# Designed miniproteins, single chains, continued (4): the designs that were tried, part 29

Each design is a single chain, and the fold is of that chain. pLDDT is the mean over its residues in the fold that is shown.

## One batch from the design tools (miniprotein)

Design m13042
Fold by ESMFold2-Fast:
Structure m13042 (fold): chain A 51 residues (1-51)
Amino acid sequence: SNLEIVEEVAKEIEKSNKPLTPRDIQLLIAEKRYEKENSPEIKKTIESLKK
């Protein structure tokens, strides 16, 4: 669910010892969504964000 993704992303932000950019946060959200949905569209988004 969306709530689970929000909670997991929040934990990763708290664990970070440096400021995260909006792109870093978008990547975290996409990776958590991919774990739940296993969607090819989400995988392409992750690859785009890593460049």
Scores: mean pLDDT 76

Design m13043
Fold by ESMFold2-Fast:
Structure m13043 (fold): chain A 79 residues (1-79)
Amino acid sequence: KEEELKKKAIEHLQRAIEAARAGNYTEMRQHAAEALKYATKLKDSDEVIQNLIDALNALEQGDAETAIRYLEKALEAVK
């Protein structure tokens, strides 16, 4: 179950970054939110969760480039 949750978090993080690079910020937000749902079910995931929250906050402020950086940090933390 833990491995499956981690895999889903990684999958959605990768999709969020792809969407962001394509300028699809609606899809970016949807995948980042899904990644956050899976990350909250993982043990020892505070760093992943915090970077996802920071990414979503940056996106709400219109700072897509900062949001992408936080998504990349979340992806490295979950691996």
Scores: mean pLDDT 85

Design m13044
Fold by ESMFold2-Fast:
Structure m13044 (fold): chain A 69 residues (1-69)
Amino acid sequence: SVSKEEIVEALKSRDKNGDGTVSAKDGLESLIEAGFSEDIALAAVLLSRRKDGTVNVEEAAEKALELSK
């Protein structure tokens, strides 16, 4: 199983500004790279997506883990 910490590290690799957020596209790609299915990755991004189209890395990781249960 993948830990929350491993998922957060994958998302942080796409966080160019270091502010703890990534674009929806970068979040999707990172979750797929972390081993989640495309459906789970997309759902996690959509559930954690903010109005500006960005995703918090910790929230995206939590949603992906919840959906993969």
Scores: mean pLDDT 79

Design m13045
Fold by ESMFold2-Fast:
Structure m13045 (fold): chain A 64 residues (1-64)
Amino acid sequence: LSPKEKAALIAYHLMVEEGLSLDEAAERGARFAKALGVEMTPEELKEYIEKNKEKLEALYQQRR
């Protein structure tokens, strides 16, 4: 998984487990990505999640 896909998967996990909104999850995921040395905005992450929702759901199911 690319760093962007990992950040998106973390955000998706937070939405499912913690019930965070898409906006809150994208902000958290973008902050985690920056801590790992990857630059991305919450807006870019939100767009990625919206466009790849089915892929992220499949990845989440594959990992429990």
Scores: mean pLDDT 78

Design m13046
Fold by ESMFold2-Fast:
Structure m13046 (fold): chain A 74 residues (1-74)
Amino acid sequence: SALAEALRQAAERLEQLAEQAEKEGKKEAAELLRKAAELAREAARAAEAGDLARAEELVRKAEELAKKAGEIVK
């Protein structure tokens, strides 16, 4: 499905951002971004199974973690 594919691509992007954050010493941000990537992959699986409500819930949680990672001040 288009949604599942988009969510898989989002997860890959979040992992790339996590790797970049880790290289810059932003370990807490990297951990939050990795958790967001995992939730995005779970959302992709839910979408593929037709559970759109669960996919939406997991996407919201992933967005919250990604936002928190962006707001971390050292």
Scores: mean pLDDT 85

Design m13047
Fold by ESMFold2-Fast:
Structure m13047 (fold): chain A 67 residues (1-67)
Amino acid sequence: AAEELAKEAYKTEKSLLSDKEIEEIEKQLKELSETDPEAGRELLKKVMPKLLAKAYKDYLEKKIFAL
């Protein structure tokens, strides 16, 4: 499941991306998807483990703050 992949990435990645870094990456991916989809896919593959690790951290925070 996606949550399991995100959890493993979170355990593996020693450095997590900040919210600002995630926003910058998402902006770059969106721009590349419109201008150069191949470069966008290569960037996504490179950053995917860090994005998954951040997503798992956000999932944990949301779960704690939803109480």
Scores: mean pLDDT 72

Design m13048
Fold by ESMFold2-Fast:
Structure m13048 (fold): chain A 64 residues (1-64)
Amino acid sequence: TEDRVLGVLARHRGQALSVAEIAEALGVSPATASRALRKLEARGLVRRAPGGYELDTAGLAEHL
């Protein structure tokens, strides 16, 4: 699920997506999307932004 969340955010680089938007894009519950986002935030791969979550470009670059 985390890898799929990263894929959605990577397609929308520079945009903040809400938990609901990510859940709809993946066909998962908002609770599942929120749980994956918390784990990704703990890993430094995503950050909170106005409107939801976005890729942390610095963290993403370390894993590319």
Scores: mean pLDDT 75

Design m13049
Fold by ESMFold2-Fast:
Order: C-alpha cells, then structure tokens, then sequence
Structure m13049 (fold): chain A 61 residues (1-61)
C-alpha cells in the first residue's frame, strides 16, 4: 500500500478520536523531528496501527 499523507493521517486520527498530543507525536515522527520517551513511542505506534487498519478498511479490502 502507498504511505499515508499527513492530511490522510490527521483525518483518520480525528475520526478515530485520537488525542491531539498523540497526533502531534505521529506527525513529528513522520517529519523526522520526534524525540519520544518509551511511553510516548508506544502510544504513537498504537495510534499508527489503528490509523493504518482504518485506512485499509476504508479502501474496502
């Protein structure tokens, strides 16, 4: 699958009710600027997994 754009990630995150602080962590990671604690990294990974799953479901796969 093609990688998600920042716009697509933000839209899906809003639909999933992901908190703003977690969305910021995801965007900073994608921009190569993230310096995350282990706890923050785990939250970001969980959010990205949920976003990716929702994206696949939206595509009817």
Amino acid sequence: MKPLSEEEILKIAEELGIPEEVKEMVLEYLRGKARLSSEQFDKMVEAMEKINKAYKEKRGI
Scores: mean pLDDT 73

Design m13050
Fold by ESMFold2-Fast:
Structure m13050 (fold): chain A 134 residues (1-134)
Amino acid sequence: SLEFKEKLMEKLKELDLSPLITNELKQLEKFSDKTYDVDVEKLIPLLKHEDPTVRIMAINLLGLTKDERAVEPLIKALKDESPVVRAYAILALADIGEEALKKAKEALEKATKDENEDVAALATAILEVLEEEE
């Protein structure tokens, strides 16, 4: 699991991402070994909030919980209207770990064709790392 995370983070850092997503990737690396006690059941409904900023905050907090209950809701967030929300959902799944990304494989394959360059690049890089890990 640790070796997978190190390989994934190295691959993601090679991507030419927007400054916003690059900053989130740096935060993910800094806090990836920490687990936060937040009520997952209260955060999940916020993924449907009308304000994309609220959805992004909920996604980030769900990723920080490392809780498997967050995985399926985050996979659904990969279809969000906002490309920034979709990119954050990918990073949150990566923060939870390898098993979350494996469960998201079909959604990530669709995300490689995303109209947003950050979303497509993140999904493609993650799938390449997953295919190298047997």
Scores: mean pLDDT 83

Design m13052
Fold by ESMFold2-Fast:
Structure m13052 (fold): chain A 66 residues (1-66)
Amino acid sequence: MSQEILTEIVNAMLAGDEERAIELLRRAFEQGLLDSIDLALLRMAAAVAGLEKVAEEAARLEEELE
């Protein structure tokens, strides 16, 4: 379920571990576990938290789901 992956990504973001958050984002996306709403929420959360690389990766993946 995508919710478990979202929890892992959010925990990495809260820890400030951008590399881990990006790896989890890519893995979850490749497995089809993230939809456009999940990616938009993660992008907004990363932007507010100042995690620019996570926000950029989430935005890039959102374009793939257009």
Scores: mean pLDDT 80

Design m13053
Fold by ESMFold2-Fast:
Structure m13053 (fold): chain A 61 residues (1-61)
Amino acid sequence: ASPAVLEAETLFRKALEAAKQGNLDEARKYVERAAELYRSLGVDVDPEAAFKVLKAHAEAA
């Protein structure tokens, strides 16, 4: 696996933690950073779509 993929996964995990704590601004920033890493690998990730999925997971926990 690419080190950049592992970094993006870590950022999504931090975003989920922030969202569970109600820190939506911080969660959004982590999602945007993860999306930027995926874009550097040629994978286009929509930060808005990813953030919506993340919020759904935070609410389900």
Scores: mean pLDDT 78

Design m13054
Fold by ESMFold2-Fast:
Structure m13054 (fold): chain A 70 residues (1-70)
Amino acid sequence: MLSPEETRERLLEVRRLLREGRVDEALELLRELLARVDNEALRASIEYLIRLIEEGRVEEAVALLDRTLG
């Protein structure tokens, strides 16, 4: 299981990749996170982020990460 600190670091990297327009790399990192997380609430949040990005709602995904990460 990923620690809360490792999860936060990976989500910060996802946010950076999305801001740089590196959408495919951000999606791959989120899918890797999803495979390693067993917390149901966090899994649901990651699945929602993946869905937003796949729907082209990248600005909403970044906004959600900004609210979550600060």
Scores: mean pLDDT 83

Design m13055
Fold by ESMFold2-Fast:
Structure m13055 (fold): chain A 77 residues (1-77)
Amino acid sequence: MLEEALEYYRKGVEALKNGDYEKAAQYFTKAGELFEKAGHLDLAAEFYRLSAIAYRKAGDTEKAREFVQRAEELRAA
């Protein structure tokens, strides 16, 4: 599970380097979901913040807002 989350993180970083912000956001979201299921809520929140940044760079301001909210909800839990 954690190895899979790290692979999604690496893919997200690669997508960022290639300017593929929408793919980067999707990969960071999958990493965050895996960390959330593993109980690593602080790491999950950080990956959802990375997704929000990537969606903002992609021009998807609505998804960016959704992932900021999701990250804040995890820290409040």
Scores: mean pLDDT 85

Design m13056
Fold by ESMFold2-Fast:
Structure m13056 (fold): chain A 116 residues (1-116)
Amino acid sequence: SVVVTESGGGTYKEGSTAVLTAKASGGTVSSFAWIQDSPGLGGRGIASISGSGKKVSLADEVKGRFTISRDNAANTSYLTMSNLQVEDTATYYNLVFSSTLNQLAFGEGVQVTVVA
């Protein structure tokens, strides 16, 4: 079974940079997707990256501030969140897909709190 472990949560100052990491184990993943879960707004996809790294999607509201990358040898994805805003405060979950195992897995989520 594929499992994903997330790190990089915490309290950040407005205008600072956070890096969230999602490391998958138990199988090679075909894609990583970051879901932003804000109270009252529900979960929404904000960034995704395919196995090759060539197919990247970012939500319009985070374009220019967030970047997503992956290290295929480490089976890990990174979400770099630059110029943080108070409205970026949310729980961030990583959803992984493994085509080889035909499995989806969610991480437990990391809380990001942005303070003015």
Scores: mean pLDDT 86

Design m13057
Fold by ESMFold2-Fast:
Structure m13057 (fold): chain A 83 residues (1-83)
Amino acid sequence: LEKELEEKRKRLVQAHLDGIKDMLIERAEAANRPELKERIEKNYYSEEFIDVAKELLRELGYPDDVIEKIINSIKDAIEELKK
């Protein structure tokens, strides 16, 4: 029971991360930054993915406190998937 709930939670977390990835790709294309799109796709679930996400959100004019909250959410989700 606990293992089934944990697996379901991981799938939901993965779907959430996939949604963030797709949003970041769309934003990179809209910003005319194809190199950021490639870095997002190539480095998904890595530390490089976090760095690219920070760079893109900064380029889009997000405040530093909002970027920090988003990045911490992504880090927590990636760590949850490693369990």
Scores: mean pLDDT 76

Design m13058
Fold by ESMFold2-Fast:
Structure m13058 (fold): chain A 71 residues (1-71)
Amino acid sequence: MSEEVNVLADLLVKELKVPQEQANTLAEQLVKDFGSLQVISEKTPEDLTKVSGVGQAKAEKIIELVKEHLQ
């Protein structure tokens, strides 16, 4: 996996308690669709809910965690 996929998957497992297999799949899909963690941090929750398995609450938490990681 790319560095960005690895970072995002790790955040999903540790902070959102997503199972490792699902976290890896979701991280790969998000990085594929948006390109980078920087771009993901600039998206709205509604943009992320277009990804399968991402609801409003999860989308908001993902954006928050990515912003905190990039700081």
Scores: mean pLDDT 82

Design m13059
Fold by ESMFold2-Fast:
Structure m13059 (fold): chain A 100 residues (1-100)
Amino acid sequence: TLVVKVPIDPSKSLLDEEVEILEKIIEAAKENGLPIPEEFLEAVERFKEIVARYKAGEIPAAQAMEEFFREGQIIHETLKKIGATYEVDENNVLIITIPK
């Protein structure tokens, strides 16, 4: 079982926090030899690109939300397929568990 812990930082934007969570999942999976579906990796890269474009003012909020929803669905469904679960502890640490 792979466990990824991400402290929830209320001073960070929700988008930056989401990117950090996704990157930590990828890093921990690689370190533990867990195969990551290519579709997940591609969706995370597209998600990061949308965040960058939105923060740069290149796309309006409505378009950014639509694109985030689309890529977020792919990410969520892929994590669900590999059995990922989420819980928040008493110290506001997000604990992501992925079975081996």
Scores: mean pLDDT 77

Design m13060
Fold by ESMFold2-Fast:
Structure m13060 (fold): chain A 94 residues (1-94)
Amino acid sequence: MEVEKLLEEAKEYLEKAIEYYEKAIEALKEGKEEEAKKYEEKAEEYAKKASELMKKIGDLIDENADEELLKKAIEVGKLAEEARRKKGEVEKLK
């Protein structure tokens, strides 16, 4: 389904955003500020792509969404929250 494909793409982008935020955190802990900035820029790019997809998904998901689609939407929402938490960790280390 169209919505299911968008959810899968949003999940992939959020997982990549989390990965790059974690790399930025590691680089900051090692004092590699320029490397950390590059990873943070990559993470922000993926987070933005995921956010744009999530907005489209929100417009498409309504009272007709089945349990499986709602479960996937909740999973994507939890990944978005995790990405936001990792971004906060990057900001604390600056």
Scores: mean pLDDT 82

Design m13061
Fold by ESMFold2-Fast:
Structure m13061 (fold): chain A 70 residues (1-70)
Amino acid sequence: SRKEEAERLTEEGRELYYAGDFEKALELYKKALELEPDNALAWLNLASVLSAQGKLAEAGEYRKKAIELL
C-alpha cells in the first residue's frame, strides 16, 4: 500500500540521514511525502535534513508546512 511504501521510504531515509547521506535522505523523504503529503512528521524530518545541510530558509518553510497540518 501507499502507507507501507511511505513508511519504508521514511525508515530508509532516516538510516541515510544518520549515515550522513543527506541528499539521498532528502530524496526518500520527498518521495514519502508524495505518497502521504499530510504527514506532519515527514515534513519535520525533511526540514531536519535541510537544517543539517545549512539550508535554514528551506527548512523553515517545511516546518511551517508541518505546523499547518497540525
Scores: mean pLDDT 84

Design m13062
Fold by ESMFold2-Fast:
Structure m13062 (fold): chain A 96 residues (1-96)
Amino acid sequence: KETLEKIAKLLEEALNLVDRMLREGKFSPEDLEKVQKLLDEAIKLAKESGDENLARMLETLKKRIVEAAEKGDREELEIVRTFLAMLLGLVKSELK
């Protein structure tokens, strides 16, 4: 439970940063680096807890966020934001 709570917190922070990037219409290198660090920490925790499926999903989301931001692809970033929100919801459900 403690590990899932930490993962949930990291995903919530990443989601807030992605929402800011979409709202401002700016994909700053600083915000992108922060999102990547938050997701990398969540991936590490998922792997350490033995949840390989969660780790792979987070790795895929991280790659898609980076590619979307680098291309300025708002549509793809909105789609990935939705998947990140759904994944956060699933993690939070495991805590109840």
Scores: mean pLDDT 83

Design m13063
Fold by ESMFold2-Fast:
Structure m13063 (fold): chain A 73 residues (1-73)
Amino acid sequence: MPLSDEEIESEALRIQIATIKAIIDSRELSKEELEEFKKVLEEIKERAEELGDEELAKEAEELIEELEKKIEE
C-alpha cells in the first residue's frame, strides 16, 4: 500500500520538527542559528496547515514560540 504524497509530506515535516527540537534541546545555538530554525518551522507550520494536519501545525507553533523566547533573551 503506497502512501499518498500528502501522507509522505506530513511524515517528513513531523520528522523535521522532531529533529529541530532535538537539536535545540541538545546543542548551544547562536541567535542566527535560532532565527534560521524559526524560519524553517514557520514554513513547516504553513505547509502543515495546508495539509490539514492541525497537530503538526500546533507542534511547529509551540517550537516557534520557544525559539522566539531564546532569540529575545
Scores: mean pLDDT 79

Design m13064
Fold by ESMFold2-Fast:
Structure m13064 (fold): chain A 60 residues (1-60)
Amino acid sequence: GDEEDTKGAENALKAAETSTDPAVLRAALAEARRILETSKNPEARKLAEEAIKVAEEKLA
């Protein structure tokens, strides 16, 4: 549901912000992209977009 999407996006963002491990960053990126594809929740989408940005910057 919307709460699960928001929680998932928060977890992905936290993982992206706190980790430097490429495997963790790729997992966070994949989860955030899945949330953007499936979620209609604006808060979850904003958190997922931020998680993608952080993870991609660290993987660059």
Scores: mean pLDDT 82

Design m13065
Fold by ESMFold2-Fast:
Structure m13065 (fold): chain A 75 residues (1-75)
Amino acid sequence: KKEELEKRLAEEEERIKKDPEDIKALILAGELYLALGKTEKAIEYYEKAIEIAKKKGDEVSVARAEENLEKAKAA
């Protein structure tokens, strides 16, 4: 439900405030924005996650965020 998605999004936004380089929180926030129909916001968060994951050499997170980004752009 939208209320549950908004609550989870607020929790991920708080995680990002405490650690702006939390790749998992950035990807989850993007997924939650996409589920809420906020496609442009989802794209912004996936792009941030890709940038940070590349800086950290986290190839698995890069691949995951890039797949999510392509799906969001196709929507």
Scores: mean pLDDT 84

Design m13066
Fold by ESMFold2-Fast:
Order: sequence, then structure tokens, then C-alpha cells
Structure m13066 (fold): chain A 61 residues (1-61)
Amino acid sequence: GLPLSVLEGVDEETAAALKAAGFDSIDQVRAATAEQLRAVPGVDAETLRAIAESIRKLELE
């Protein structure tokens, strides 16, 4: 799968927090619920929208 560094609109600190929580790839983020992602420090509603938008773009690439 693609690394978290390809996510647009997600800062380096939030990406590191996602990896620390066990989400180290786009496939793992896709498999997660919004509730699980919101449990990660730094993941707010804006960050969730950025993650969803980046994943949508990657599916078209």
C-alpha cells in the first residue's frame, strides 16, 4: 500500500500520530472507521476531511 506521506492536508505530526496508533499505510487508514481515526491525537474533523479527500484522489490516480 501507499505510505501516509502521500496524504494531502495532513501535517507531519498527525501522520506520525497515525503511525504510532498502528495506521502506517493508506490501506490501514481506509480500513479504519472515522471513530478510530478521531481517537488519534491531532485528527479532528478537518483532518478527517483531508484524509478522505486525499484517498479519493489516490483512487483516481
Scores: mean pLDDT 76

Design m13067
Fold by ESMFold2-Fast:
Structure m13067 (fold): chain A 94 residues (1-94)
Amino acid sequence: SLFDEVVDRAIELARKLAELGEKYSPEIADVARAVENALRTLRETGGAGYDAVLSAIDTLKELAKKNPEYQDEILKLIDEIRRLVEEARALAAA
């Protein structure tokens, strides 16, 4: 489904973010993996847990702001993940 495709794209970006986080910030890596796990739950349930995913994304964004040398790349990925989650939410509501 289009919902599954959008969530799978968000999972891919969360994995990429975790990989970048492992290099630059262990806390970012850990929260990115939590986002990935929450997105997998979202996919399996067809839309349960948006609040948990969005909360984890907000935490991730706050952590990213503490890493100025890699901030732009990390924040761009976080914003893309958030956009995909909002898109998935809209698709599930339709």
Scores: mean pLDDT 83

Design m13068
Fold by ESMFold2-Fast:
Structure m13068 (fold): chain A 86 residues (1-86)
Amino acid sequence: MRLSPEELARALREAAERLRKAAEKLKELGLEESAERLREIAEEVERLAREAEEGAPVEEILERLEEVDKRAQEAGELARKEAEEK
């Protein structure tokens, strides 16, 4: 099935909203550094959504998203470390 730029942009915006919600929860728990990183990642995902809508190649967006996903996983590890040290 062919993924349209509109469908990709929509999925990326939904992902960015989920990341922002997760960042708020981390901040509520006092995990401020992890929350800040996750918020920055959410902003980057939203930028990718705009690029997809503007006609950027889907393959290029997916490559950038893979790097973003790795950064999100690193933020999750940081949150776990901060929680265990408190």
Scores: mean pLDDT 79

Design m13069
Fold by ESMFold2-Fast:
Structure m13069 (fold): chain A 61 residues (1-61)
Amino acid sequence: MKRVAVVAAPTEEEADRAAEKGLAAGADEVLKLVGASREEAMEVARQLREQGIATTGVHLT
């Protein structure tokens, strides 16, 4: 099963920095939500977990 890090940031540059932390935390893949709110990122992570996809957490800038 793939482990996904969900990252939310106002810019792609900030999302890329958060993605690095997600990968360091053991994620196999990163889902970047550029321009998304913290609440939107948390909801996406919750939906992924309900679908049986493991998440390493939500990483915010």
Scores: mean pLDDT 76

Design m13070
Fold by ESMFold2-Fast:
Structure m13070 (fold): chain A 55 residues (1-55)
Amino acid sequence: SLIDEILELYKKILESTDEEEKKKLQEQIFALMSKLSEAEFNEAVERMAELQKEF
């Protein structure tokens, strides 16, 4: 699903130390999030916040 793709990219950002790779991943996340409905966007944001807690 689109949300799962966003979460995989976000996890890569959290695990990466390469600033250039992080920028590319952020651009991909933005593009995918722009395709989400309001409900899907809210779900993605909540799940990203939960993933952030895992460091």
Scores: mean pLDDT 81

Design m13071
Fold by ESMFold2-Fast:
Structure m13071 (fold): chain A 79 residues (1-79)
Amino acid sequence: LPPLSQEEVDRLVAAARELIEEAKELYKKGTPENKRKASVLLTAAAILAVGALYFAPDDPRVREVLEEIKKLIEELEKS
């Protein structure tokens, strides 16, 4: 795989965070349709975060994003 620049890692983290925030807003609305949409967005965020983790495993922002995704998925599964 070609190496990612710090700017590219920053963009992956930012994109994952945007998807997480959108998923939280959808989840807050509480409909089954919005919960499904939130799940799809969290899956996309997880893919971006895992990509960032591969290139920047020691970046605390990547770890924070992954932990937030895990917490939100657990909340969706309980609902």
Scores: mean pLDDT 80

Design m13072
Fold by ESMFold2-Fast:
Structure m13072 (fold): chain A 65 residues (1-65)
Amino acid sequence: MEERLRELRERRDRLVREMIELEKRIAELLASGGEEAQKRAEELRREMERLAEEVERLIREIDEL
């Protein structure tokens, strides 16, 4: 039980850190301006949405333990 919970929390924490890094990159791209930077920001937002879904699934699994 404890090992499983730790593994899930570690995965969640890793994904959350990736999302924080993506948020920083998105903010920097939006601050720089330009169409290319805006398209990159949109791509990173899409990636962040996928990570958010994974985090949500992990949180649900943790809550079920």
Scores: mean pLDDT 82

Design m13073
Fold by ESMFold2-Fast:
Structure m13073 (fold): chain A 94 residues (1-94)
Amino acid sequence: KPSVEEALKSILNGLDTLLASLEKNKASKEEQVEAIRTFLETAAQELLEHLSPEDARKVMEELVEHVKKKLPDDEEVHKVAEEVLRKFEERLRE
């Protein structure tokens, strides 16, 4: 199983690749929001299968911060990223 640092590095690389692809393909706002939501939800599921809930939460927090840093003026994407993180944290409390 990868370490928390290796998992984070791998997923961040995947996220950067996704963001670059969306920009290159001139994806619509709706397509960007959907792609980022799906990526973060998939990452959350994988992290919970391989890492402790605490470590998975730390990686998810870093992914959401990374999205906000890469797309600082994109309010719709920020809202989706924050919503995915909130639902993830809610699942961990149940």
Scores: mean pLDDT 81

Design m13074
Fold by ESMFold2-Fast:
Structure m13074 (fold): chain A 61 residues (1-61)
Amino acid sequence: MDDDIDVGIASIWAGVARLLAKQGKVDEAIELLRRGLERFKHNPDAVALLEETIAELEKLK
């Protein structure tokens, strides 16, 4: 029903997480994204976006 809105919000979560990572707060960024996965767990596009972003940030450790 609101799939476009959920993907949009997940994109904002990913953007905030990338900003936190640029500030050296990589662990906080990953925790934020994991909370996003619980929020959007039934939307496969949002989940895929958040999981890919977590994988990108894990490489920064």
Scores: mean pLDDT 79

Design m13075
Fold by ESMFold2-Fast:
Structure m13075 (fold): chain A 96 residues (1-96)
Amino acid sequence: MKYSREELDLEVQEALVEIHIAVTILAVERHFGKEAADVVRKFAPEALKKARELIENGYSVEEAVAEALRTISDGAEKAGYHEVAAFLRAEAERVR
């Protein structure tokens, strides 16, 4: 593991991505309802796997979160949840 005064280890970086996605799921549930949140939860494992691969390859937490949000957005769009997809894509652009 690489240690720096301002660098987090990989486990902490992965946890920060998971926390961000969990907070995003709660926001979706509050604004769009439980069914929309369940769609986000369905695609979250794929998105988190992709985010983990980015972190392992030296990408920032912000870039990993942005890619995870885009992955979930694409899934939501395919499922017909266009407003949820737009919300997640906007969040991805804001983070990155």
Scores: mean pLDDT 82

Design m13076
Fold by ESMFold2-Fast:
Structure m13076 (fold): chain A 73 residues (1-73)
Amino acid sequence: MSKEEVDRLVDRLAEIAKEDPEVARAFGHMLIALALKAGDAETAIYLARKMVEKGVITPEEGERLIAEAEAAK
Protein backbone atom coordinates (compact mmCIF):
# COMPACT_ATOMS: atom_id res chain seq x y z
CA MET A 1 0.00 0.00 0.00
CA SER A 2 1.44 3.37 -1.01
CA LYS A 3 1.60 6.44 1.28
CA GLU A 4 -0.91 8.17 -1.05
CA GLU A 5 -3.33 5.21 -0.82
CA VAL A 6 -3.06 5.34 3.00
CA ASP A 7 -3.74 9.11 3.02
CA ARG A 8 -6.85 8.56 0.84
CA LEU A 9 -8.14 5.72 3.05
CA VAL A 10 -7.62 7.72 6.27
CA ASP A 11 -9.41 10.75 4.73
CA ARG A 12 -12.39 8.46 3.98
CA LEU A 13 -12.28 7.12 7.55
CA ALA A 14 -12.28 10.71 8.87
CA GLU A 15 -15.44 11.42 6.81
CA ILE A 16 -17.11 8.24 8.18
CA ALA A 17 -16.05 9.27 11.72
CA LYS A 18 -18.18 12.46 11.46
CA GLU A 19 -21.29 10.26 11.07
CA ASP A 20 -20.18 7.06 12.84
CA PRO A 21 -16.94 7.36 14.86
CA GLU A 22 -17.08 3.77 16.20
CA VAL A 23 -17.41 2.30 12.69
CA ALA A 24 -14.50 4.44 11.41
CA ARG A 25 -12.34 3.33 14.37
CA ALA A 26 -13.19 -0.36 13.75
CA PHE A 27 -12.23 -0.08 10.05
CA GLY A 28 -9.00 1.71 11.03
CA HIS A 29 -8.04 -1.12 13.41
CA MET A 30 -8.85 -3.68 10.70
CA LEU A 31 -6.58 -1.90 8.17
CA ILE A 32 -3.68 -1.87 10.66
CA ALA A 33 -4.22 -5.58 11.44
CA LEU A 34 -4.27 -6.42 7.69
CA ALA A 35 -1.02 -4.49 7.10
CA LEU A 36 0.67 -6.33 10.00
CA LYS A 37 -0.60 -9.72 8.75
CA ALA A 38 0.86 -8.85 5.31
CA GLY A 39 4.25 -8.16 6.99
CA ASP A 40 4.04 -4.41 6.23
CA ALA A 41 4.85 -2.86 9.62
CA GLU A 42 5.81 0.49 8.01
CA THR A 43 2.32 0.84 6.46
CA ALA A 44 0.72 -0.13 9.80
CA ILE A 45 2.76 2.58 11.61
CA TYR A 46 1.88 5.19 8.96
CA LEU A 47 -1.83 4.24 9.13
CA ALA A 48 -1.84 4.65 12.93
CA ARG A 49 -0.04 8.03 12.77
CA LYS A 50 -2.45 9.38 10.13
CA MET A 51 -5.52 8.11 12.00
CA VAL A 52 -4.36 9.98 15.14
CA GLU A 53 -3.69 13.12 13.02
CA LYS A 54 -7.23 12.99 11.54
CA GLY A 55 -8.90 12.15 14.89
CA VAL A 56 -10.05 8.64 13.89
CA ILE A 57 -8.30 7.11 16.94
CA THR A 58 -6.92 8.62 20.15
CA PRO A 59 -3.21 9.50 20.58
CA GLU A 60 -2.92 6.84 23.34
CA GLU A 61 -4.48 4.18 21.08
CA GLY A 62 -2.17 5.25 18.24
CA GLU A 63 0.95 5.00 20.44
CA ARG A 64 -0.02 1.44 21.48
CA LEU A 65 -0.64 0.36 17.86
CA ILE A 66 2.65 1.93 16.68
CA ALA A 67 4.57 0.15 19.47
CA GLU A 68 2.97 -3.20 18.49
CA ALA A 69 3.82 -2.59 14.80
CA GLU A 70 7.44 -1.62 15.60
CA ALA A 71 7.80 -4.80 17.72
CA ALA A 72 6.60 -6.78 14.66
CA LYS A 73 9.50 -5.49 12.50
Scores: mean pLDDT 81

Design m13077
Fold by ESMFold2-Fast:
Structure m13077 (fold): chain A 125 residues (1-125)
Amino acid sequence: MAKEALEKGDYVKAFREALKLMSEGKYDEAIEILEEIVKKKPNATAYIALGRAYYKKGDYDKAIEWFEKAVKLAEENKDGITAAIAYYMLADVYEKKGDKETAEKYRQKADEIAGPENEFVKLLY
């Protein structure tokens, strides 16, 4: 069904189907859909979803690449909430790599950006 949604330009439906695949542990299938979405319509939320899929697969280097792309695009769009989410995810992946110092720096950046919305951001991430 997701390929059908992509062919029709229904990226919201395709994205929702990718998130369902992620919840089922089907990360490779979710990645295929998300990569097709970002080729046609680059967006920070889909970059975060790609990073999460690679993170769940244990591919931390690719997860970092997609989260860094998400940060850059969110900052360009002045989307502080999405940028904070991506920074929290960068912190998590660096913790998994054993780089606690880099993880702490990204978590501090996320906290500074999220400010009083920290509780909302932490629920979304």
Scores: mean pLDDT 83

Design m13078
Fold by ESMFold2-Fast:
Structure m13078 (fold): chain A 60 residues (1-60)
Amino acid sequence: SRELILRGIGLILRGIGLILDAELKLEKGEISEEEAEKMKEEGKRLIEEGRRLIDEGESL
């Protein structure tokens, strides 16, 4: 499914954005290391979910 592939790409981009935002905010001292780690874990989860949707979309 083309729709699932596009949704998967969107999730990967959002996940990357969240990881970069967490690192930037941590460098600026706006958040704690624990908060940055939680944001990065969520970003990694979104990337994994996006990859799963792409794989599923290619199978449909």
Scores: mean pLDDT 87

